# Designs tried in a protein design run: designed miniproteins, single chains, continued (5). Part 86

Each design is a single chain, and the fold is of that chain. pLDDT is the mean over its residues in the fold that is shown.

## One batch from the design tools (miniprotein)

Design m19156
Fold by ESMFold2-Fast:
Structure m19156 (fold): chain A 74 residues (1-74)
Amino acid sequence: SVEEMFEEAYEKHKEEIEKAIEVVGEKDPEAAEIVRKAKEAKSPEMALIALAVSLAVSEDEEVKEALRKAIELI
C-alpha cells in the first residue's frame, strides 16, 4: 500500500528528513510547525503533504532545497 511504502521510506531516511525539517524551522517556523504536528499525529502521509505544500508556497531558496531533499528521500 502507499502508506506502507511511505512509512518504509520515511523510516529509512528519517535522519536526513529530520535535518531538512530543522533547516526549514530556522527559515520558516510556520512550515516546520505544520510538519512537527503531522509527525506527532503519527501520520507520515500528513508529513509528506505538509512538506509538499511548504515547498509550493515557500519563496526562500534554502527552504525549497531542504524541502525538495526531504521529499526526494520519501
Scores: mean pLDDT 66

Design m19157
Fold by ESMFold2-Fast:
Structure m19157 (fold): chain A 69 residues (1-69)
Amino acid sequence: MSKEVLELEIEAAMAAMEYELAKKYGASREELEELLRRVRELKRRAEELGDKETAEYLAEIGRELEEML
């Protein structure tokens, strides 16, 4: 695994944890909008790096965040 892919996967995992906490405990609209922005950027980077699994996972989180807003 390249360092770039590893760093992306770590950032994606952190965003996923923030999403799960927001879903379970609630989050402000501003926090959800910021998380959605980060998830969209990470998905784009995953697609550029060819990490399809991470990109698909982030796409699903993004859809769920849009439904929460």
Scores: mean pLDDT 83

Design m19158
Fold by ESMFold2-Fast:
Structure m19158 (fold): chain A 75 residues (1-75)
Amino acid sequence: MEEKIKELEEEMDKLVERIRETQAGYQAALAAGDREKARELFSEMVDLGVELLKKATEYVILKNELRKKEQELAS
């Protein structure tokens, strides 16, 4: 369980970095007046955000399960 939580943290970190990269590209496209590229990058950001939300949901579930097991073992 803890190993899977670490894998999710790494995957989420990679998604956050990709979102930041795409966001920077989006801002650059807006500054350049490239509406088509800005729209494409915005759509990519939305898709990455949905993927991040899915992994964050799984992370929270696993984190809560680990916390319950730690409480049971400490008792």
Scores: mean pLDDT 83

Design m19159
Fold by ESMFold2-Fast:
Structure m19159 (fold): chain A 62 residues (1-62)
Amino acid sequence: VVTPELVATLKKELNVTPEEEELLHNSLVAAEGLVEALGLPDNLLQPLAKMFFEVEKTAKEQ
């Protein structure tokens, strides 16, 4: 489950800029969808969201 505390933690940990907030939102939606679809434990939501954010950020830089 995506909580405001998780969003705040990820913004701080990943140094999310205002222009990257939509990217973080999309990464969280993708991670939550995968967790729900596969029945994964909630503790995987944060590492999956980080992975999706980093992948998307790298793709946009290229």
Scores: mean pLDDT 76

Design m19160
Fold by ESMFold2-Fast:
Structure m19160 (fold): chain A 73 residues (1-73)
Amino acid sequence: APEAPPVFGNFKGEVDEGLTPAESALRDTVILLAKELGYSEEEIEKIKNMSPYEIAQKARELVAELRARRAAA
């Protein structure tokens, strides 16, 4: 039967520690964006240690960087 398989990628042991799924997804998205932009492992470790508020600020920085690269390309 055509059914959507379970999507457990966002639940790799961290969400049950009291973060909301949305906060966990935002953090994962920011980390993926940083990797795509070529950020170092040190920068990614800093992102992992950020609060949800700091993650939101970092997301804005990464979006600005993407916009700058898009304008240059």
Scores: mean pLDDT 69

Design m19161
Fold by ESMFold2-Fast:
Structure m19161 (fold): chain A 65 residues (1-65)
Amino acid sequence: DEFIEKIKENLDRTIDELSKVFSPEDARGLVLRSIATMAKNLNLTPEQVKEIEKHVEERIKELEK
């Protein structure tokens, strides 16, 4: 869905910015909190939340290198 893809793009930019200031673990925590807030405000389904979290976890793993 276009909406979920836009969320992923925005989160990718957020991860890039946070990774310049925070450790990968701290950046992960902040991004997961952001996802939780979005899920409540935008009434995201559990499936949409899982897809977004999976995308973020993969990006954070890349920051370990």
Scores: mean pLDDT 80

Design m19162
Fold by ESMFold2-Fast:
Structure m19162 (fold): chain A 97 residues (1-97)
Amino acid sequence: AARRYEVFKPVEDADGRPVLENVSSRPDLSEEEAEKIAKEIAKKYGPALLVRTEGGRVSVKVYDENGNLVDEIRDEADPEAALRRAFEKMLELKKKS
C-alpha cells in the first residue's frame, strides 16, 4: 500500500467505552500537514495520535494536550498492537489531566 497518514482522537462510544475517532485520513496528506493537524487536535480536544502506514508497517506518534510529542512507536508489523499501545498512552495522559 502507498504511504498514508491519519490523525485520531479519543472519544467515548454510545456505551461509554473509550474508542479512537478518525479526524483526518485524506490520501493526499503530507507528513507535515498530518503533524500540524495532530498537534492542533491535541491542543483543542486532548491527546491525539498521528498514524503512518507504509509497506504493511505502522508508526504512531502520541501528542499531549500541549501539542508535545510524548511517545513514538516505529515500524510495527502489527497495526492492532501499535494502535493499542498508543491508545493506552493516550488514556494515561487523559487520566492525569
Scores: mean pLDDT 76

Design m19163
Fold by ESMFold2-Fast:
Structure m19163 (fold): chain A 99 residues (1-99)
Amino acid sequence: GKEEFERSAETALRAAPADLQAGENTLKKVQEAAEKGDVETVRRIAATDVTALQMRYLAYQTVADWVEGELAERLRQVADELKKIIDKVTEIENKALEA
């Protein structure tokens, strides 16, 4: 019921700082690898770390659909922030693979 969905939302929001930090760490790693011309490391990060971030993004969106109001808005904000990180990582990967 509603209380179960709200508990799921609160659990997801408690994980949000760690999930966003994992995203920022992935972005930093891919930037450093690309700057060094380490295309193999860029490809590996895309295949593994980016997939993990994409799964987290989808989880926040899914839980946001189960709830309303401020909880939904906060979950969508986390999803949007993860999506921005994913898009930046993808842009760096595409540029590194084209060079």
Scores: mean pLDDT 87

Design m19164
Fold by ESMFold2-Fast:
Structure m19164 (fold): chain A 57 residues (1-57)
Amino acid sequence: SVEELEKKIEELVEEMEELRRRMLEAGVPLRDIALEEADITAKIMLLYMEKKALEKE
């Protein structure tokens, strides 16, 4: 459902923020942090597209 997709998107955004915080604290290089953020962002975008498709139907 649209509501389930919205919740999943919110969860992934929270995971991305938490991941960035942890990686910064651990001294991970900025490049590696950016790559991990890119992966999560891609997942968020996919869910957002699924949500739009359901709203159209």
Scores: mean pLDDT 81

Design m19165
Fold by ESMFold2-Fast:
Structure m19165 (fold): chain A 57 residues (1-57)
Amino acid sequence: SIAELLTQQKEGIEAAAKAASERDPENAPRIRLAGDQAVDQLTKLEQAEIAKAQAAA
């Protein structure tokens, strides 16, 4: 489902942000913030998609 894909994308973003912050420690706070914001947006989309799927099922 789309919800499952969104969950996998959130995990990918978290892993990428961690790796990027380790490679660029001076910009780590900004990288982590960007990752957190992206995850938050995907979480909202995931919750909306799950709600629609549950209502439509």
Scores: mean pLDDT 80

Design m19166
Fold by ESMFold2-Fast:
Order: structure tokens, then C-alpha cells, then sequence
Structure m19166 (fold): chain A 58 residues (1-58)
């Protein structure tokens, strides 16, 4: 349980960092900004799956 909650926290921190980078790049490198937002989407999917697993165990 603690490991899953830690993974979610780490993923949420990564999402925040990637979004900040994407915003900074949107004007200078929109292709890279889009790629970072795709990564954010993938990490959000992982968080949803992990939260589902925690909910089943709690």
C-alpha cells in the first residue's frame, strides 16, 4: 500500500514538472510541448490505474 501511494505521489510530481516545461516550450518548440503533454496523459492513466488498485485494497 505505501509503495503504491509513493508511486502516485512521484507520478504527480512528474506531471507537474512536465506541464511546467510544456508551458515554457509552447511558443518556442510547440512539437516538444505537445510531446510533453502526451507524457502527462500517459502518467495520468498510470495514476488512475494505481488509485483503482488502492481502492480495491482499502
Amino acid sequence: MEELKKQIKDLEAQIASLREEAIALVESDPEKANALMDKVFQLQQQIALLKGEIAKLE
Scores: mean pLDDT 82

Design m19167
Fold by ESMFold2-Fast:
Structure m19167 (fold): chain A 114 residues (1-114)
Amino acid sequence: GPVDEARRAVAEALEALSKALEAAKQGNYDETIKYMEEAIKALERAIELANKARETHPDLADRAVQALKRAIENVKKAIEAAKQGNYDETIEYLQKAIDAVGEAVRLLDEAAAA
């Protein structure tokens, strides 16, 4: 259902963010940008799927969507920092994005268990 589909999209986003973080630590600009763009696409899909879950779990889905939106905002800030060559700031924003996605994981796990 939409909750399990959102959970899969969130897992794909976490994998992409982890790869972006490792590429940023290595100073690999092309891979950092590539994985951040992949993460945004997965996060946008997760938001669409989480919004469908609102019909059965409105409060948990709304909170998950807000966490995923914060994750996208932080990835966009990480992309801007990377374009300026500021990898320390890129890493900081990627970590904040991962933390926000982790909040969405917990909320979607609660919805799946209900």
Scores: mean pLDDT 88

Design m19168
Fold by ESMFold2-Fast:
Structure m19168 (fold): chain A 63 residues (1-63)
Amino acid sequence: DDEIPVLVAQLESPDLAVVQAAAERLIELVPTDPAAREALRRKRAESPSLMARVAAHEILRAT
């Protein structure tokens, strides 16, 4: 799903509104799309951004 890479990249945005919108959409996608869960697991493990890793962790916990 082409949407997932864009949303996961948006978790590194300096704009909090962009991060929040991406997180809300990813929470909807994770239960229905295994690619979203895998992308978030990778982001949590590999992102150089601590904020993006925390966001990915929280989304995975919420779903």
Scores: mean pLDDT 82

Design m19169
Fold by ESMFold2-Fast:
Structure m19169 (fold): chain A 65 residues (1-65)
Amino acid sequence: DEKEKLEKTKKALEKGLESMDEEDRELFLKVQELYDKAQEALKAGDKEKAREYAEQIRKLVDEAA
């Protein structure tokens, strides 16, 4: 059920926002920036650049976990 998944995601985000410190917010913004750059690289046909940005995202997320 798509609605149930969305409700769960919304609740998790609300809890995350309440617990987020400045460091977590900076990480979120960096991940968004890299994601946008990866999408732009894919649109331009640059698979290698897109993979590099995706690897940077993975490293940042792994460091935060």
Scores: mean pLDDT 68

Design m19170
Fold by ESMFold2-Fast:
Structure m19170 (fold): chain A 64 residues (1-64)
Amino acid sequence: SLSDQILAAAREIAEKYGVSVEKVLTAMGLIIEDPSASNREIAEKAGVSVGTVSAVRKRLLELG
């Protein structure tokens, strides 16, 4: 399911960037709610790096 794919993607990004899965899921949710928000704004709100946000955004586009 899409939910299983999202959770798998969140776990992969969390491991790669050394952050919690919950923070990655927060970044995903923030991007979905406001796709126009900057990577810096999402990073500050989710408590992750700009690089983590960039990876999340790319993965969401790949998932459709």
Scores: mean pLDDT 86

Design m19171
Fold by ESMFold2-Fast:
Structure m19171 (fold): chain A 87 residues (1-87)
Amino acid sequence: MDLEAKEKEYKARIAKDPDDAEAWLKLGEVLYEQGKLEEALEAYKKALELDGRNLKALENLAKVLKELGKEEEAKELLELVEKYKSE
């Protein structure tokens, strides 16, 4: 599947409902697969603003931060994921 076509689909979903945390998460995933790391970072941050305990968004944000060379920030997010999993 064309990743650009998927990006447009999720952007259209967000245009109908900008508070759709799942659409923001999926947009981030598609942007990450395209190598658009900074755009993926912003989409994951938006997903987390809407649902701060979305473990998948936290894990994916940590992956993006690690690829951007922000390893300490990535470690902090992974520690938060482990904390939420234990609750």
Scores: mean pLDDT 85

Design m19172
Fold by ESMFold2-Fast:
Structure m19172 (fold): chain A 84 residues (1-84)
Amino acid sequence: NAKELAKKHVDRAIQAAKEGNEEEALTHLARAVATYRLGKEVPEDSTDLEEQIELALATMYVALLAREHGSVLKAAEEVRKEIE
């Protein structure tokens, strides 16, 4: 289930953010968004063009969310709402 996989990536992002690993948290959040949007697990080393494009867009999206909300943790909460 892609929704459960995406939620797992959000949980990893929240954990990384709480540990002060902002870059790792954003990476997990981008993967959560890409996995949810494509309806399948997206590996970070994907060679599929569609998966690469969606992951790149997700990376931009979560970075903008973190900037708008002033924290990666708040961005993770917003992504969780999107997945639910």
Scores: mean pLDDT 84

Design m19173
Fold by ESMFold2-Fast:
Structure m19173 (fold): chain A 68 residues (1-68)
Amino acid sequence: SAAEDLRKLAEEYSKDPDIKAELIGDDTLVLTSTKSVESIIGMALRIIGDYPHFDVSVKGNTITVRAK
């Protein structure tokens, strides 16, 4: 399910000390990073590739992943 996929993403990315992962309800994951812009864009592109059924947006150092 989308909620299970978002939970797995949150668990995976939260292992990186430079990333804060927050689940909001059952449909939204917010990743905040202290890494470079290039690193953040790379993360977003990876998520888009692995989860094409999610909406992924980047604003500053924050990546928002939403179930459609």
Scores: mean pLDDT 83

Design m19174
Fold by ESMFold2-Fast:
Structure m19174 (fold): chain A 80 residues (1-80)
Amino acid sequence: SMEELRQRALEIAQRAAELFVEIVKNAPDLKKEVFELMRRFVELMERFAESTDPAEQQRILDEMERLLGELEKLYEKAKK
């Protein structure tokens, strides 16, 4: 359902925001990389909000989850 897709998007966005804050806080040298990932993430969020096709929304969510994985990799570098 659209509500389930929207809820998933919010959960991914919330986790991405938490990781963004932690990376910037713990590794300012990674700031450029993390801001570039966040810009791409915001673009996907805008495309998700504008989409009226559930199949397209699912593809956008899959890409958002891929970018979340890239943020998690930066976070692993940040905490060392």
Scores: mean pLDDT 84

Design m19175
Fold by ESMFold2-Fast:
Structure m19175 (fold): chain A 64 residues (1-64)
Amino acid sequence: SKELEELIKKAEKEEREKIEKEVLKAVKEKKLSDEEVAELVGELAEKANENIEKKKKEALEKLS
């Protein structure tokens, strides 16, 4: 349904914005190397995927 699609897109956008903000803040404040930035992005991306999957499952149960 369109409601489910919208909820998933919103969750994905929010998690992307959180990653972007945290990476930019860490790079500016801690002057991370390119390798450290890549590692941080990887960790944040894994957590974001878990959060998106959790929200997707909850939205599916709520809309069913």
Scores: mean pLDDT 78

Design m19176
Fold by ESMFold2-Fast:
Structure m19176 (fold): chain A 60 residues (1-60)
Amino acid sequence: DDDERIRRELERAIQELERLRQKYLEQAKKSSPEERPELLAKAEELRTGAEHLREALAGL
């Protein structure tokens, strides 16, 4: 039961990180060249975070 709850929480967290990543990628496309690297860096951090959560989920 706890494993099922943790699995659902990880899946929701992954979905939220992916949603935020897409938001930052869209913002980066519309941003100035000066702001774009920071937004792309935030999107990359979110991608890496989602990958770590997927690894944790696979280990359950």
Scores: mean pLDDT 85

Design m19177
Fold by ESMFold2-Fast:
Structure m19177 (fold): chain A 55 residues (1-55)
Amino acid sequence: SSLIEKLEKEIKELEELLEELKKLPPTPVTLAAIAVYESGIYFLKEVLKKLKEKE
């Protein structure tokens, strides 16, 4: 499915961005950004799991 492929790519790109954010100084803004991206990645992985269960 093209949607599954798009989600897998997006998750990978967000995980790479998250690792770059973790290299920055731990300011309140950086920590908030990390929390938002971690939550987004978690949500997308749950969606991906449900989509794969329907195949």
Scores: mean pLDDT 85

Design m19178
Fold by ESMFold2-Fast:
Structure m19178 (fold): chain A 81 residues (1-81)
Amino acid sequence: SDDQQLQNLIKGLEAMARKARELGDDETAEAFEEAIEYVKKTQQGDTSSVPKAVGYLLRGIGLAIEAGISDELSEAYKEAK
């Protein structure tokens, strides 16, 4: 269900944000934390939050790649599911 998929996404994003902070990358963590807030608004029926959630998610992924921590964040995401 959409609710289950969104809950799994939130858990994964929370794990990635936490791992980014553990690795000293607060900017990447903040991007995923913003993505989580807009995903939660989408769950509440605010469809205008969808492009914002996607935007912050892509920002977080891009920052993680630039910082060289994308593999560690990917592992954290998989563990959280």
Scores: mean pLDDT 87

Design m19179
Fold by ESMFold2-Fast:
Structure m19179 (fold): chain A 65 residues (1-65)
Amino acid sequence: GKELAEYLLILAEELEDVDPELAEALRKLAEAILAKDKEGIEESLKEIAKLVGEETAEDLRKKIE
């Protein structure tokens, strides 16, 4: 929920200069979680899976539920 979204926003800010694509994907996921936007969550997780792997995206999905 909210705690995960806040963590993802902090992580995105830290990664902005190192990996801007991952930072943007993490921000989108955090915003979708806060908005309770199921389509946005799925799209953001798909972007994250492309960048860091499907296993990491699946772990994040489980933590959102």
Scores: mean pLDDT 82

Design m19180
Fold by ESMFold2-Fast:
Structure m19180 (fold): chain A 66 residues (1-66)
Amino acid sequence: SMALEQEVGRLSREAEELAKQGKLEEAIELYKRALEVAQQLPGATGLAAVADLERKIEELEKKLKE
């Protein structure tokens, strides 16, 4: 669904802006919301979005532990 793809994009962009501001916990929360939406996407597009979002969440969670 184009609407779900747009929602993933919107949440991911908002999370990226929060991460740039140092608001890592808020960024992680939005990436996790994007991940929930991405899991509803079919096929290779959904799998790629899920993998990208899981990687971004792991990177930010690692920064929080520093």
Scores: mean pLDDT 86

Design m19181
Fold by ESMFold2-Fast:
Structure m19181 (fold): chain A 100 residues (1-100)
Amino acid sequence: SSQDILILRADRYRDTMSQVLDQFRDSIPDDVRQDARSRMDDLVQRVRNGQISGPQFYTEWQRVVDRVMGHLSDSDRQRFQQIMNQSQQQIHQQIQRIRG
């Protein structure tokens, strides 16, 4: 279902953000990393509980991304985008397997 796909995407986005925050920890202040983790955990719970729509999730996700990217150098932003693009490809492949 669309809801099951949204839950899968939310879980994967949270995991990817966690990896990014760990990889770029020296570039991202501790308070920003803690805030991003807390916001992602809240977003995943709200998706699982049916409290937000897909468009609302992506809007809030983009706010977290923008805040994190604001602390990265140009080269680190490019690496972040590459990590996100790879994560998107993996999510797409998993969705295709679930759909058969």
Scores: mean pLDDT 84

Design m19182
Fold by ESMFold2-Fast:
Structure m19182 (fold): chain A 102 residues (1-102)
Amino acid sequence: ATLREQYESARRVTEAAAEELGKLGYDPETVELVRAMNDAPLEKFEEILAQLKEKGVLTEARFVGPALRGADGSLYHLVTLKLLTPDGKEITVTTVVRLPAP
């Protein structure tokens, strides 16, 4: 798949995962944090990850595949997150983060 296809897929997966988090009994604040990760700049993305870790929801975060440089000079990267549900199951969410230009 192209990086554009991966980006669009990641956005759809993040939205679907946010809906499932609501169904699994996560609070609305946690669901909103997951939604807010879509195309978030790195600073905001790190803030969201810190909040999810503090809530005990985030178990893993990994950058996946190659970074893509946008026309604005920013790097965009796919990130795979593993989140714990209230019943102790693990779900996988893939999202996109905007990195600062070097």
Scores: mean pLDDT 72

Design m19183
Fold by ESMFold2-Fast:
Structure m19183 (fold): chain A 94 residues (1-94)
Amino acid sequence: MEYFLEGRKAYARKDYQKAIELFEKAVKEFEGTDPVLVAEAYLLIGEAYLDLGDYQKAIEYFRKARKIAEEVGDESLKRRADYLIQKAEEKLKQ
């Protein structure tokens, strides 16, 4: 949880690289224990890559979150991932 909070603070400061590092640590902490928090961390990593202009990496992480959302049956999380994938794909066309 601490890495998740610190990652959010880094993101708010627009320190996207530090935010990604902290959210990746959060993924390792919650992997196997809390799949919803892992998916949330992947969405935030994707958002940070989107802000950095790395649209392919953003899509990769949003798809990872979507897969977890499907596995746990979280329709809201799945819809959020689908929206973010579409947004990142539209950025590739601009």
Scores: mean pLDDT 87

Design m19184
Fold by ESMFold2-Fast:
Order: structure tokens, then sequence, then C-alpha cells
Structure m19184 (fold): chain A 84 residues (1-84)
């Protein structure tokens, strides 16, 4: 089901961003950690809206999943850069 796939991608992204936030916080990158923690909350909210997100995308779950994964990768890179 399209909404189920998007919800799963959002939950995976949430876990990845949460881990990135923890790494940033442990490294003393407090500002980056705070931004990533805010992104986690946004992903949790998006998960509750997964059906709406799929509908807004015209039912194209594949495009939505790709965007979610790309955003999670960007968050991981952001954390890596902030720690470096």
Amino acid sequence: MAAERVAEALEEARRRVEEAAERAREAGAEEAAAKLEEAVKELEEARERAEEIVREAGGDAEAVVEQIRANAEAAERYAEAAIA
C-alpha cells in the first residue's frame, strides 16, 4: 500500500536522523543536534500524515520515498559536517 511504504520510509528516516542528532550532541555540536532533533519531530508529524502526503503527490509513493531517503541522507551529511 502506497501510504504504508511512505510511512515506513518516514520511520526509517526518523531513526537515521535521530542517530545523527545523538552523534552530533555527543560530539558537542549542540546547534546541529538541536536542528536534527527538530527534524525528527517533523518526520514524526509527517508519519501521521502519510496518507495525505501520498494523495498530495498524486499517489506516486516511489517519488515520495526517494525524496524522504534523499532528505535523510542530507541530514546525515549535515551532522557529519558539523562534527568535522
Scores: mean pLDDT 83

Design m19185
Fold by ESMFold2-Fast:
Structure m19185 (fold): chain A 92 residues (1-92)
Amino acid sequence: SHELVEDLGDLLASLAKEGAKVEVEVEGGIVRVTVSGLSIPQAIALALTLIGFDLDGLEVKVRVEGGTVRAEIGGLSEEEAEKLKEKIESAQ
């Protein structure tokens, strides 16, 4: 869903504005996001939120490594992937 991609972008941009390091890479129809600089409770909360996006129909795979959360978002159009990347990068 386009709306879910926008909501995800808003969440990740908010985390970047609050001091988390958010890195994004686009590879075809897949967007890879790494969020670091989180506390352990923040990383768990983010992972649960991202699992919620997957359950709502967005293709999201999540890994947690301490204060780092890695997400792989699939099934995006090229335009959706670029807009997500631009939103995250502009929030630095």
Scores: mean pLDDT 83

Design m19186
Fold by ESMFold2-Fast:
Structure m19186 (fold): chain A 66 residues (1-66)
Amino acid sequence: GREELERELAELLAELRLPEDASIEELQKRIVELQQKAKEFPEVAHNAEKAIALAQRAIELKRQLE
């Protein structure tokens, strides 16, 4: 239900170290920044890819909760 989606979203935002009220626009900006960081610093690419996946899931959940 809605509570489970809200919990998953909160956990994803916490893992990304973003505020609970982070917007879809802020999540999209974070993805762009992480993609650029992975390109410039290959040693952190794996961590950046994981964070991108979490941010993408958070965007999906935010759209579903609207």
Scores: mean pLDDT 82

Design m19187
Fold by ESMFold2-Fast:
Structure m19187 (fold): chain A 90 residues (1-90)
Amino acid sequence: MAQELLEEAEKHALEAAKALHEGDVEKAVEHLRKARELARKAAELGDKLAEAAALAAEAHITLLTQPEDRATAEALYAKAKELADAVQAA
């Protein structure tokens, strides 16, 4: 269940990246919000990589919707990396 939610979140993250390459920031933000929602649900089920994915999606949404809050986005990305690295090191 958690794995399926994380896989669906990853699909939305890929669609967001595609939308950004096409210059469609609004569509990218929609997909990132869906990825964040699915990753948060997977994290609630105990998936620590999903917690990292949710933080990364939040950081990207912040950069696209509030570019003046770059420091907040950078902090969220740093936290996501720490969590992902900790899971892979365990």
Scores: mean pLDDT 82

Design m19188
Fold by ESMFold2-Fast:
Formats: structure tokens, C-alpha cells, sequence
Structure m19188 (fold): chain A 55 residues (1-55)
């Protein structure tokens, strides 16, 4: 999707990593979101915004 491609370009994350973020947001997995945020140098709120845009 266009949103997925834009997120990949803006964040440097792979499609698989973006799908993992979207799944964590959809499932409300706050622990997973925190781990992914720390791993990628982003905030939980930034990942939540990205994940919501992908859903």
C-alpha cells in the first residue's frame, strides 16, 4: 500500500517490521510496542501512529 511504502521510506523500517508494529497496535500489546520503540529508536506514540495508519 502507499501508506506502507511511505512509512518504510520515512522510518527506514522493513515491510515485515511495519506489519509487526501494526499487529502490536491492533492487539493492544503495549509491552511489544515498547520493545519495538526501543529497538528502532522511536517513541511508543510514533509507532502507534504508524500502526494505526497501516490498519
Amino acid sequence: SVIERVAMHDTGLSREELREIARAVKEGDEERLRELAEKHGLTVEQLRSIGLALL
Scores: mean pLDDT 78

Design m19189
Fold by ESMFold2-Fast:
Structure m19189 (fold): chain A 65 residues (1-65)
Amino acid sequence: GMEAEKEAAKEKIRKAMANLRKKGVSEEEVERLEKEAFELIDEGRIEEALQLVDTRGTELYLKTA
């Protein structure tokens, strides 16, 4: 159901956020991205949330590389 899909997406995002923290991305940037993505998931916009994390996560990673 939709609830299971939302939980799976949140778990994927939590793991992505942990990886960004390990790569030296600031806690402020990680918290901001996580909040935006979770808001999209809570609205049922799961695909947009995952695309946001992929795009913004890549940008943040490149800034720390």
Scores: mean pLDDT 83

Design m19190
Fold by ESMFold2-Fast:
Structure m19190 (fold): chain A 65 residues (1-65)
Amino acid sequence: MKEKLELEVEASLHVMKATIAEKQGDLKEAIEHYKKAKEYAEKAGDEELVKILEEKIAELEEKLK
């Protein structure tokens, strides 16, 4: 398994990609990247980031309906 630091870096990279997609109006792509970031945050044990990402995913999914 990857080290905690590597998992945190992966989570951060996916958050950046999600933010860029969100600003470009690509909400589906943004949701996909936020979900990937959440997976890495969960593996890293970053429970605060997981909660933030869960709320963000829910908000964007609501906007798609």
Scores: mean pLDDT 83

Design m19191
Fold by ESMFold2-Fast:
Structure m19191 (fold): chain A 66 residues (1-66)
Amino acid sequence: SVAERLLELGKKAMEEGNYQDAAEAFERAVKLDPKNKEAWEGLAKAYEMLGQTDKAEEYRKKAEEV
C-alpha cells in the first residue's frame, strides 16, 4: 500500500540521517493509516532528532493511543 511505502521511505530516511524527509514521509503515512503505531513512533523519533521535543512528545502520545 501507499502507507507501507511511505513507512519504508521514512525508515530509510532515518537511517540516512535525513530527519526532515523522514518526518514528511511518516506524516503522510499516518494521514493515510492513522492506526499505524509504527508510523506515529517514527514521526515522534524524527521530530526528536530535529530537536522539536514538544512535537515528538505529542506524536509519541498518539502512538500510545493506537
Scores: mean pLDDT 88

Design m19192
Fold by ESMFold2-Fast:
Structure m19192 (fold): chain A 75 residues (1-75)
Amino acid sequence: SALALKNLGNEYFNQGNYEKAAQAYTLAIDLKPNFAEAYYNRGRAREEVYKQLPEPKLSLLEAAKSDYEKAIELA
């Protein structure tokens, strides 16, 4: 279920595995495209991935911003 995939993403996020968290949230969104919380959580995960990179990858920040904007639209 979409909820189970969001919860899996939360577990990866809590472990500091932000890339796997973002992947799990993506699968949750694929099953439930109106899942505001999954968009918000994926944005947070993408920001954390960006912070861990040795070189800035601005596309990740842009993707995070897009996720936050989508979460607001769906709320």
Scores: mean pLDDT 89

